# Designs tried in a protein design run: designed miniproteins, single chains, continued (5). Part 90

Each design is a single chain, and the fold is of that chain. pLDDT is the mean over its residues in the fold that is shown.

## One batch from the design tools (miniprotein)

Design m19122
Fold by ESMFold2-Fast:
Structure m19122 (fold): chain A 85 residues (1-85)
Amino acid sequence: SQQELIERVNELLREVRKLIDKAEEAIKQGNIDEATKLVDEAQKKLLEIDELLSQLSDEDQKKLAPEVGEARDRILELRDKIGSL
């Protein structure tokens, strides 16, 4: 149960990172509408991660916090960048 939750969080984190990378590329190409869509999809998956994290032990939440925090920060940076265009 806990192991399955951790594996699902890691799967979602991989998906979030791929969406972030695609959004960065879309911005570079001037495809702002596509970048916005990709960031919105990443945010949706991040909310799913937060729900799964709430079901984990404090110990496991702390272990995953740095990677989740990095993904959150990158999404916020992309949102700020898109909003400035």
Scores: mean pLDDT 89

Design m19123
Fold by ESMFold2-Fast:
Structure m19123 (fold): chain A 74 residues (1-74)
Amino acid sequence: DDLIKEGDELRRISRIVREGIERNRERFRELAERSPDPELRERILRDGEENVEAGNRLADSYDRRGRELYEQAR
């Protein structure tokens, strides 16, 4: 049961991270649209994509760990 609870917590964290990524993607887009400087706009969009990629890797790691714990519990 403790392994299942830990797995549930890790999957919850993964969902929170993924939700944060979607909100961050939107915010980076809004910031880029508000920028009158094309060079700054490009940097904001690039940084936003890097942020999304890093967050996806983090969320994936939590999902994998959670699945491992579920397998151990079965």
Scores: mean pLDDT 84

Design m19124
Fold by ESMFold2-Fast:
Structure m19124 (fold): chain A 73 residues (1-73)
Amino acid sequence: ASAEEIARAAEEIAGGPRASGRDLAEAVQRVTGVDPETAGRLAAYALAKGGGSRVEVREGGRIIAEALRRMGL
């Protein structure tokens, strides 16, 4: 899955350019088909890297896509 695909899904779910952990987890599940637990962990990681309770969808998508690549997903 690409950073752009995750960012686009997150933007649609959030209704704007900033996404919560819940929005990111749902976007990851839609784009990649990973289980809810894995999606939730990836969303939490993106929020931790973004320094808040919400992150910009492009930055969140980039962080998650890099993590997925490192996991072989």
Scores: mean pLDDT 86

Design m19125
Fold by ESMFold2-Fast:
Structure m19125 (fold): chain A 69 residues (1-69)
Amino acid sequence: SEREEEVARQMIDAIEKGDFETARELARKAIEEGLDPVRLALAALQIGKEEGREEEGRTAASIVLEEAL
């Protein structure tokens, strides 16, 4: 969904800047909003790959899954 892609991109941007706490807060807020953590993690992987930020995308996906546990 557009909201999942929006949050994933914001998380990737935060991670690229070294702001891992903001990325965690974004993931937590998205899960609280009712976003599916698996779909959000997949969106992060896909956007990272498409934008040449695969490492940041994988980090975002990992943070999402950690916050969902």
Scores: mean pLDDT 88

Design m19126
Fold by ESMFold2-Fast:
Structure m19126 (fold): chain A 87 residues (1-87)
Amino acid sequence: MSEEELEKKMEELIKKAEEWAKETGDYLRAEAEKYRLKGLLALHKGDYETAKEYLRKAAELLLPVAEDPEELRRETEKALALLEELE
């Protein structure tokens, strides 16, 4: 993907998470969002090790309060799988 395409996809994931957080509206969700944002920013900068750590933490925090935990889990696992492919 081009740099521009990567940024757009990252923004789409962030927006989806923010919309999802608005529907449940709790402190745990807000904290998980911060980790997800940090993970995506690290991914954009090519810091895959930091990205994996933050995305993993975000997933752990979001799963217990998710309205659709399976869908959220798949999205997070896909992001982690992409990081594995990128090394």
Scores: mean pLDDT 65

Design m19127
Fold by ESMFold2-Fast:
Structure m19127 (fold): chain A 89 residues (1-89)
Amino acid sequence: SALKQALQDKVKALQAKLQGLLDKIKAGKVPFFSLPEAQQLKADADQGIKQAQQGIQSGDVAMAQAGIDKATAAIKKLEEMMEKLGRGE
């Protein structure tokens, strides 16, 4: 129960972070999502979140953690790409 709640909280935090990044990109009129690599990172983040939710629902902690790790890595790469664009890179 406590572990399930902690995993759910992590997934919600990742969903909020991803949505915040998407909102910033939209507000900034960044042509970011026209880039195939940015679209792939968004897809990887979405897939990781779905895998994490499925793992939590089925009680598969390893699947949940793998999904969280995948989403975290994809979101981090999206943040790094946004930072580079902000620097004119």
Scores: mean pLDDT 81

Design m19128
Fold by ESMFold2-Fast:
Structure m19128 (fold): chain A 146 residues (1-146)
Amino acid sequence: NAEGMAEEYRKLAEKSKTESIKNGLLWLADFFLENPDIRSLADLYRALAEKRLAEGDEALRELLEQLRSSDLESAKELLREHLRRLGFSDELIDKILSLIHSREDVLTAFLLAAGLHALGKVFSETTTPDLLGQTLYDILSALRNR
């Protein structure tokens, strides 16, 4: 449950020696209490992306609308440029795009990337673009195989 997840992240925060990690874990605990319907990492990242949109991230909203109105190939190119701007390596971008076969896949990857980027800002001292890109690839690969 959300309360159980919040308690676990607060316990991890107490064990953390880095103030940035501690503050990030406490923020994440509060986010779970605010979003009790989160059941998976994909749900977490989608909820984080929705929070960004609700708080008026106009650039994210404009990209989402462009992706929704584009054909598959144009949407994949928009996604490639977005992931490159996030600092992902071309190798990781190619791996991520190899999992994309529909516009729904593009939208899923985009929202998950937006949520991961938001979480990466919370854990800025421990988060690199390559770590975020690998995490996105692992989640998309798991979703494809299920």
Scores: mean pLDDT 77

Design m19129
Fold by ESMFold2-Fast:
Structure m19129 (fold): chain A 100 residues (1-100)
Amino acid sequence: SKEEIDELLKVIEDYANGKKSREEFAEATKKLVELIPNMSIEELEYAKEKLRELQSKIDDRINAAKAAGAPADYIAELEHVRNVVRALLDIIENKIKKKK
């Protein structure tokens, strides 16, 4: 459902903001991937839009962290989260193309 998508993406966002553990982030990512095969085209398009919004927020955070001279390990972790969001976008975009 769209509610489940929102809840799982919120966990990923909260992890990027330092509000959730890496384990919670990994579990949310796994659960989101498990939902994809059963998503309707409407849910896939919704998830795509929300993931694009999340990617933009993470890119802004990475840029701000770099400008502020944040620790390299923190920046690397944000870049890892960005890579996960990009991978999820690719999976969803490919699923949309196969359904259309």
Scores: mean pLDDT 87

Design m19130
Fold by ESMFold2-Fast:
Structure m19130 (fold): chain A 97 residues (1-97)
Amino acid sequence: SKEQEYLEELRKIRDEATKKVNDFKKEAPNLSDEEKRKKAKELIEWLEEQLARMDEIMKELQAISNDKELLREAALIEAEVTMHLLYLYVELKELEK
């Protein structure tokens, strides 16, 4: 179904975002402040693009679906990616002090 295709696209974006942010967190202790700033900015830009795509998917999903549980799962997936972005904003702000 179109609902399942959209949900799967959201899950794929979330999984990739989680991997990229966890990879950054793992590498961060071995990076200079300049390297951390550069990588954080690149990740922020990528995540902002992904969240814009997720917002488009959510609007389409809300238009075609009355499945409350499916819509709740989709909202939680978007919230998780948003939390990753917020983490990187805080990290970047600390590096710019």
Scores: mean pLDDT 90

Design m19131
Fold by ESMFold2-Fast:
Structure m19131 (fold): chain A 73 residues (1-73)
Amino acid sequence: SLEEEIEKLKKKEAENLRWQADVYRGVADLADAIATVLEKKGDTEGSKRVRAISDELRKQADELEKKAKEIEN
């Protein structure tokens, strides 16, 4: 039915948004690992810049997850 097709599309869109959020979080985790290496090497300024990138990626991931939840509700 049309209702079943709409529900499938909503689920697929929500899954796609969550997948994108997971990718952003994975990149943010990598950025945090890089920032830790920079800090250990004495590059405090470089570490701060990379952590700022990580924070922005996590914020974008949270917004994508919020959109996914809105589609499901």
Scores: mean pLDDT 90

Design m19132
Fold by ESMFold2-Fast:
Structure m19132 (fold): chain A 84 residues (1-84)
Amino acid sequence: SPELEELLRRIDELQRRILEAVRAGDWNAVKEAIDELLKVVREMLERFPDDEALRDYAIALLEWIREHFPEFKEKVDEELERVR
């Protein structure tokens, strides 16, 4: 699906932006990129609710954010509850 390919490309780009912002010590850029990543993940799951592999991928991404950015735990937990 071209729509899914676009969403996956946006997720990859946002993960790169997060890592670059972390390396630069730019916390505002990290926060903005994570907030956007959470929105894209939610949009992806809303568009493809029956895709089990995509759900597993989204859970892995959410757990990655939770592990490395504990400040986002509450927002991530809200998105995890939506996936259940």
Scores: mean pLDDT 87

Design m19133
Fold by ESMFold2-Fast:
Structure m19133 (fold): chain A 89 residues (1-89)
Amino acid sequence: SAERRAEELAKRGEELLERGKELLQPLFDSSPEASLENYREGLALIDEAVRLYEEANRLVPKEEYRRKAEEAQAYREEFERLFALAGSP
């Protein structure tokens, strides 16, 4: 059913968002574990999470799915601003 599919997409999105945040969090924490490759992977995972939540919302319109997509997008934008300020090449 559409409801079940939307729920599965949302769960997958949550998993990817969590993994993506784990990879990107070192920049926010000013960690020496910072890695450009991990940052690229993390951003790709966040982008996929946004797509999955948007697909879930298209199947079953729920404010929760829209808010989750917006939250993931906001996190990505905050990361990119911080990364630019860090003087990355």
Scores: mean pLDDT 83

Design m19134
Fold by ESMFold2-Fast:
Structure m19134 (fold): chain A 107 residues (1-107)
Amino acid sequence: NPYEKWLKLAKEDPRKAALELIDAVVAGNKLDVFYGLLVLTSLPLPQEVRDALFILAAPLLGMEEEAEKIVKRSTNPKIKKIYQLVKEGKMEEAAKLARELIDEAFA
């Protein structure tokens, strides 16, 4: 059950869950990404972490319009850069920057 897997991981180690969601996005695992994002966005994570994960997952889930709304309200230049890389199809670079942002947010 992908939902139970993500719920357990996110409650035990939210930083590790966020990093594993990035890996799932890069792997193109749509169903796993959907449930991972659903769980992680329902938890009290730093806003920049939730924003980065949503933007990174958005093309895979057909949520590009919602990602654009997040970017427009964000003042974080890293969120804007992740979005630009995603729009350019540079998913490995976007994932790397998202991992850096997550590490900084949980430092």
Scores: mean pLDDT 87

Design m19135
Fold by ESMFold2-Fast:
Structure m19135 (fold): chain A 68 residues (1-68)
Amino acid sequence: MTPEQQAYADQIVGLELQSLTASDEQKSQIRQQIGQIAQDMLDRFGSDATIAVLEEVARRLDALRAQR
């Protein structure tokens, strides 16, 4: 991934980790923020690159869960 795509992955991972300790209302707000970031990636990089970033996010979250 490009450094720019990597920065988006870092942002989404941070938001997803925030959502684990958030209230239901805060989780809804975080989901909206993640949706906006995904739309920005689609506009800048297209669908293939956006999918690759989201797959990277999922892999990082799965790795963190595997350590629990």
Scores: mean pLDDT 82

Design m19136
Fold by ESMFold2-Fast:
Structure m19136 (fold): chain A 68 residues (1-68)
Amino acid sequence: DAERDELMLRLEELARADPEAVLAALRELGLSEEELALFAKMSPGGQAAFLVQSHSLETVRAMLERLE
């Protein structure tokens, strides 16, 4: 899906540019401290893939809107 692929690439770019902002946004969305610690150990590409696979497109769009 072109939309999903675009959102994933944008998330990867943001995770690479500002990993702390991405972690802060996930904490706001209710991820546990244990989940956040595991997520922080992932590469930017891994973080983006995880978010796109684990959440709806609506949730991913909301994350991007908050981060941008």
Scores: mean pLDDT 76

Design m19137
Fold by ESMFold2-Fast:
Structure m19137 (fold): chain A 100 residues (1-100)
Amino acid sequence: SLTEEFVNRFEALAVETVLAMQEAGLPQEVIDAVAAMLSEVGKEAEKVASKYSREEAEELLRRFRELLDQLLAELLTASPAQAKVLLARFKEEARELLRE
C-alpha cells in the first residue's frame, strides 16, 4: 500500500541518518536520542500517511530529508546541551510538516 511504501521509505531515511551520524563521529548518546525521536515521528507519520497522495508523500519525505540534513549539520558543532534543544526543535518542525 502507499502507507507501507511511505513508512518503509521513512524508516530507510532514519537508517541513512543514523549511519551519517556514526560516520561523522557524533556521541552515541546523541545518535540514540535522534534514533528514538525518529521512531516517535515515524509512528506519528504512519497514523496520518493515508491522508497523503503519492505526490504529497514524496514531497513530505523530501522535506523530512532536508530537515534531517540541517539537523545533522548543526549537531556536528553542537554541545550535548545544544543537541537537546536542536532535537526538540526538529520534533516540533516535523510535527508541523505532518499537520500540513
Scores: mean pLDDT 84

Design m19138
Fold by ESMFold2-Fast:
Structure m19138 (fold): chain A 70 residues (1-70)
Amino acid sequence: MPIDPGEVLASLFKMAVAVELLGKEETVDREDLLEAVRRAATLFSEEEQAQVLAYLRVHDPELAALFEEA
């Protein structure tokens, strides 16, 4: 079964968001999440970001909403 490129890119994006949140000593607030998502998104091309967002809308709608707001 071929791996969906959007799944791979979404996994890399989620890892990048997790890296941006490393070292948070308190509960991550909404602004921290938006900043992490924004920074993670800059690592991806416009085409890659579109593939990530399409995948997240189906499989992780909360993260998709944060991505669209960032």
Scores: mean pLDDT 76

Design m19139
Fold by ESMFold2-Fast:
Parts: structure tokens; sequence; C-alpha cells
Structure m19139 (fold): chain A 106 residues (1-106)
């Protein structure tokens, strides 16, 4: 399945969060493109996953969903986000899930 992700309706967020979300999304997207050599589509998934995690940690509902993103693309994005944040538990979980998907077990 194709990855279809866009951060929709940032206007639903408080103004201070709109600026921060744009900044961290742009930084994550650039990092994915430049450090990891991902495609623009995959980098957009990484940026959205990073933004969604930032918002959830603040108790804010993310305006964008990754449910329709290809499972392998999504899990690779979650691995990169976990590595960037130093979240070892999330990293280990995402790696295990990716291995299961690649083995046809999930």
Amino acid sequence: MKAKVSVVDLSALPPELQAEVRKIGDEARRWALEEHGLSEEEADVVATAYVNRFLRRRGVRPPSSLKDVDKIVYLRAEILVAERLGDQKALDFAREMLERVEKGLA
C-alpha cells in the first residue's frame, strides 16, 4: 500500500504548538532525508510519526493519522523516531515488529 500522510489542520492546535510542530517536523524530515537517505514519501512518514509522538507526550490529540501507511514504511519510521529520541523500549518493540512483518508473521 502507498504511504499517504499529511499533517492536516494545524489550525486545530494552540498557536505555540503550531510553531513547534512545524519546526520539529521540518527537522525530522530533513534528518530522514539527509542522514538516512530516505525518499521524500518515507521522510514525510518519519516527520509525521515524530510530530504525533511529540503531541501525544503533551496530551494533545494528533491531527494526522498513520493507520493507512504501509506497515513496513511505518515501522521503519517508528525505529528512526525511537533512535532519535533515545527510546530504547520503543526501538526494541519496533524492530521486533518489523522482523515479524518481514518474516510474514504479522
Scores: mean pLDDT 75

Design m19140
Fold by ESMFold2-Fast:
Structure m19140 (fold): chain A 62 residues (1-62)
Amino acid sequence: MEEKEKLIEKARELGKQLKEAGASTRDVANYAAKLQKELQKKGYSLEDVREVTRAVFEGYEE
């Protein structure tokens, strides 16, 4: 299933949207922390969670 790839793409898009909306780095970090907890609760591996949360920051910095 391509769920992980779609999650990474959506996370990157979200990061860009957060930057355009004027979110602070702290706001992005708080969102990433919440997303991490949600993904862990759904049974995603630590590696997958890390890749998805990294994509949020990558999108925000782009």
Scores: mean pLDDT 79

Design m19141
Fold by ESMFold2-Fast:
Structure m19141 (fold): chain A 75 residues (1-75)
Amino acid sequence: MEELEKKVKEAEELKKQAKTSSNKQELIDQAVKLYEEVYQRRMLLNQHRPDAARRAKWEAEYQAFIEEAKKIKEE
């Protein structure tokens, strides 16, 4: 659990750094990769202990992150 929270924070920091970095695309790709790993592990956890509201929240958070990352990469 703590490992997933750490990866989320790391992905958010990489996304933030990408906005002002010369390595914007590389940082965004790293952030997306980390968040995708978190999303996959969260979906596996939800298969073990189903919670429809939690799943919907995690899917929405993942989609929001990917859309923000895409916007930063295109700027």
Scores: mean pLDDT 81

Design m19142
Fold by ESMFold2-Fast:
Structure m19142 (fold): chain A 67 residues (1-67)
Amino acid sequence: SELEEIIAERVNEIEAKVKPLVEAGQFDEAMKVMQEGYAKIAKDLGLSVEELKQRVAEYRKKLADEG
């Protein structure tokens, strides 16, 4: 699905920004960046944050089960 590809790409961009904050021990800043990033993706795609998280979890599970 084109939507799943867009979600995966945008989530990967957020995780790339979060990784150096986690490595620096800045967990509160990492959480804020992650929450704001997910909220923006959800808003742009017309989803709730909960729906976005569910779709990401289902996609990751499918890749793990089929890969």
Scores: mean pLDDT 80

Design m19143
Fold by ESMFold2-Fast:
Structure m19143 (fold): chain A 70 residues (1-70)
Amino acid sequence: GITPKQGKMYYDMGLSLEKFKSDPQLIFTYYYQSLLGGSTSIDDVRKKMKDAGVPDDVINQTEKSLRKLK
């Protein structure tokens, strides 16, 4: 499983990819991993995913998946 420390690392990598204007799907993947680690706020990551151009349906599905794992 992903630890909180690993989740923070994935969030930081997502921020770096966003700064370099990388592919939105790649940025989404890193932000999704950060949520699985439970180290970041769901609201903050949701906002970052929207800013990166990830569709709302994909963000909503990510939140539902996380709720099922708890």
Scores: mean pLDDT 71

Design m19144
Fold by ESMFold2-Fast:
Structure m19144 (fold): chain A 79 residues (1-79)
Amino acid sequence: SALEELRKRAEEEGLSDAEIKLAEVLVTALGLSVENALNIAKQKITDEIKEELEKALGAPIIYSLEELSQMVKETIESI
């Protein structure tokens, strides 16, 4: 399953429990790819990742890559 792949990769890449939890939500709630969900949790957001997120939401994202990374950081710190 996508969640099994995500958990294995997150453990291999040394993600925190909070980062793993965020990545799981991105896959299960928004249907993002495991690769892009993990990169978002690591605050490695690219234009390609932003495009997948926009497709999942069905709307343009008005935030910059830096603003999105900051939002992710704040979300992880609140978990």
Scores: mean pLDDT 84

Design m19145
Fold by ESMFold2-Fast:
Structure m19145 (fold): chain A 96 residues (1-96)
Amino acid sequence: SKREEVLKAVKEGIDKIAELVKDPNATREDIDRVIGELAQKLRDLLAGLTPEEAREVMEEIIKLVREYAEKHGLPKELIDRIINVLRAVADDVLAR
């Protein structure tokens, strides 16, 4: 389902970010690039949904990101940054 594709994309994105956080050679720019890639993938997936479906899925995405990223031990500042980027994607998609 489209919802399962969205949730899978979020988990894969968080896994990749967690891997970069553990890499001593990874830069902030590398992390920002992966966050941007996740944002673009979500924008594309959400564009195929109705506004109501997109809102419901985004609420689940935000909750999943917080819970899954916290489980991975990501810093609060990074989790907040990821959530803010994804909220901006939702606002942009719902405005179109």
Scores: mean pLDDT 81

Design m19146
Fold by ESMFold2-Fast:
Structure m19146 (fold): chain A 58 residues (1-58)
Amino acid sequence: SSQRQQLIQEIQQQLADLDAALDSFRATHPDDRELIATVERAVEEARRRLEAELQALD
């Protein structure tokens, strides 16, 4: 359905935005290893939730 395809595209965009945000964060905080590790864990948790939402749309 059109609505399902739009939701899939929105979730895929959110996943891409998470990757871009993490890359930007690493670039702007290159020496802050502990902060980077904390953000990486938060991004991974968000990614898992979004991937579960994609699976639910199958």
Scores: mean pLDDT 85

Design m19147
Fold by ESMFold2-Fast:
Structure m19147 (fold): chain A 78 residues (1-78)
Amino acid sequence: MSPEERFFEAMRRYLEVGRELLEKYPEDEELRKRVQEIEEELQRRVGEAIDRGDYEGATRLVEEATRELERLKREAEE
């Protein structure tokens, strides 16, 4: 699998987790705000990495953001 293919695979997973989280808790304004903040920071950092041709770094950033969303999902379930 190419670094680019791995990056898009990671992005698909990130989007799936984020969608499931927001669909499960549609009335949670604080959760929605936190997800938006994670997305905005991720887009900025991924853009910078891609501009440098650093698909490995971009993939790692997406994987880290996905773990943050998974943590928020666990927190919301408690």
Scores: mean pLDDT 83

Design m19148
Fold by ESMFold2-Fast:
Structure m19148 (fold): chain A 119 residues (1-119)
Amino acid sequence: AAEETRARAEELAREAARLAAQIAAEAPESPVVAALEAAVRALEAALEDLSHLPVAIEKAMELAELADPETGKILARHAAAGWSAAESMGELGKALGLLYLAKGILEAAQLLAKELAAA
């Protein structure tokens, strides 16, 4: 159901915010980290008000451009899937849009955390 999908998106967004904060503590002046924090904030705004979903997708795409090519492709794919789902009629399409965006941002944060740990 849409409510369950939205609750899952909120759970993933919370984990993404936690990882983004940890990454920012380790690399506070990194442009890709600043883009990750901006994408997380935009996602949190979209979870409160769906009119902010286009801005959240825009910030996720900005993060994708600054990330390494493989991470960028993964995030861009999730953002595109999120936009397509959000264009669907009804609450489920919008909830799926948020879920895809949250998955993409979380996966990008996990890959960035792994890259920083390897450095």
Scores: mean pLDDT 80

Design m19149
Fold by ESMFold2-Fast:
Structure m19149 (fold): chain A 73 residues (1-73)
Amino acid sequence: MKKEEILKKFYEEVLKVLQDGSEKAAAQPDAEGAKRVMEETQKKIDELKKKAISEGVPESEVDKAIKDAIDDV
């Protein structure tokens, strides 16, 4: 897989994780539950970031994709 394809897939996966996490957090009955969901969401993003970097994407491009995904959610 080319770097551009890895980065595009990463961006799409981060968008989905952020959207799913936001919806799940909003569905929690209390602030503690919402916080746990947000922490789980961040861990998933961190795992995706490590995978993309291991596949040859520069960390700066990965960080930009995460920021763009957060802005687009």
Scores: mean pLDDT 81

Design m19150
Fold by ESMFold2-Fast:
Structure m19150 (fold): chain A 73 residues (1-73)
Amino acid sequence: MVIEKLEEALRYILKGDHKKALEALDEAIELEKDPAMRERLRETKRAVEENMKRGAYEAAALIVISAIWELER
């Protein structure tokens, strides 16, 4: 499920595993069937990648948590 892949991405972000975090986000995007939410997840991936490249792992984690919260509402 999409949320399970976002939770997986969150775990990798907190471990500092840039490659695995982005792979999990790509899998979440591919599993999402709603085009609007899929685009939102692509935006989430861009923001996560930018923040991880800057060493802002806590900010990257919060971005993923926000996406999980939006999908659960």
Scores: mean pLDDT 84

Design m19151
Fold by ESMFold2-Fast:
Structure m19151 (fold): chain A 82 residues (1-82)
Amino acid sequence: NSAIEKAIEEVKKLLEEVKKNPEKFTNEKVGDFLEKLGESIKEEDEKTSELLIGAGYTFKNSKASKEGIIEGLQNLIDVLSK
């Protein structure tokens, strides 16, 4: 599935950016990225879209530390990759 492969690639890129420049990323910014990514694939893969949008909502509504953001993104990649 090209949509899920694209989503995994984009989340992995986000994770590496958060690791390199953690000061640039808030829970809101990470959540916005994931929601936007989910919306972009909605027509190709509704289930993966819903998962990404739900993950984005969770990030926005959490008080996760920078380590918590990294851990959350790693967990999301694992779920998407199976």
Scores: mean pLDDT 85

Design m19152
Fold by ESMFold2-Fast:
Structure m19152 (fold): chain A 99 residues (1-99)
Amino acid sequence: SSSLKKKLDELLSQGLSFERASDEKLAQGDIDGAIRAFEEAGRKFSEAAEIARKLGDDDTVNSLVIHGAVTIAISRSIEDPRLSEALRREGERIIESAL
C-alpha cells in the first residue's frame, strides 16, 4: 500500500539519520552515545526490512541485506570492543529481519 511505502521511506531516512548521529558521537569520543545512536539506526532498518518484505520490495530487501553485511564487515575493523559488538549485532539483526 502507499501508506506502507511512505512508512518504509521514513524508516530508511530515520535509520540513515541515526547512523550519521552515531558517526558524530564517535568523532566527539562519545562511545556510549555512538552505540545508542547505532542501536536506534539498527531498529529503524530492521523495521524497514520487515515492511519491505511485506511489500515484496525485493530491491530494498536486498539493499538492507547488503547494508547489514557491510556493517558486520566494518565491525571487524573497530578497535573498541563494545562498539565492534554493537555494529556486529545490529548488522545481524538487519539481515535476520530482511530474510
Scores: mean pLDDT 91

Design m19153
Fold by ESMFold2-Fast:
Structure m19153 (fold): chain A 74 residues (1-74)
Amino acid sequence: AEKLIEQGLKALAQGKRDEARELFERAAALMSPEENKQLAEHLRAMAEVARANGDDESAEGLEEAAEIFAKAAA
C-alpha cells in the first residue's frame, strides 16, 4: 500500500489526476479502515498547507485523495 500511495502522490504532483485516483483506490483497498481514516486526515492537512501556500491545484488533488481514503474507511 505504501508504494501505491507514494506513486499516487507523485502522479498528483505531475498533474496525472486519473492515474493518481486509480493508485489511491488500489492503496485504500489494501489498507484497514483505521489506516484509511488516518491517511485521509493526513492528506486533508497537506491540502490545507498547499492552499495556505497558494497552491490551489495541489490542494484540490490532495482533497480528492483524502475523500477516496475517507470513503474506504467508512
Scores: mean pLDDT 82

Design m19154
Fold by ESMFold2-Fast:
Structure m19154 (fold): chain A 62 residues (1-62)
Amino acid sequence: HMEEEINKLEQEKKELVSKLKEIADRIRQATPEERQRLYDEAVELSKKLFEINKKINELKKK
């Protein structure tokens, strides 16, 4: 019943997923030096995405 909050979280998830996919693709084709920085950024975004996804799932359980 928290559709507005779920919608907001899904928008954030959509943005993070798109950015994470782009970084993942860049990591695959990047130089070793660039890969280190991209990896760190991807890890941080993955953590945020994981948290948002869990919150969405928990809200939908209500």
Scores: mean pLDDT 79

Design m19155
Fold by ESMFold2-Fast:
Structure m19155 (fold): chain A 66 residues (1-66)
Amino acid sequence: SALDERIKKLVDESLAKIQELVAQGKIEEALQVELEALETLYKLTTDPQHREGLRQRMAKLKEALA
């Protein structure tokens, strides 16, 4: 579906950017990109179990960045 293609593109582009930032030693920026991607996935996902998993991962990233 068009939604599945949007999700795949978001995941692929986010992973590529994270890998680039990690290679440059920009760890905090990589974590921020991860958080933004997870927040976008959370808005696109309607499954409650998947949303809860994303929320837990986002919470851990927010703690790491604080």
Scores: mean pLDDT 84

Design m19156
Fold by ESMFold2-Fast:
Structure m19156 (fold): chain A 71 residues (1-71)
Amino acid sequence: MKYVLRVRAKPGVSREEAIKKAREAVQELIKEYGSIENLVKKMETLEGAQEIAEKIRELAGDDVEVEAVPV
């Protein structure tokens, strides 16, 4: 089963700003994990998807909500 991340702006944050911060966080994670493929492998499990969501929340701060959902 594959998981995707749903990103939502928190109250008081613009959608554009939330998307920008989430994008920057994902790019940083691709760098840390070495490749997009390594990141995608993590998204094949609920635990891995939740780990990535947590890291995005840490990198984006209090501006975004991130949830791992099955596809």
Scores: mean pLDDT 76

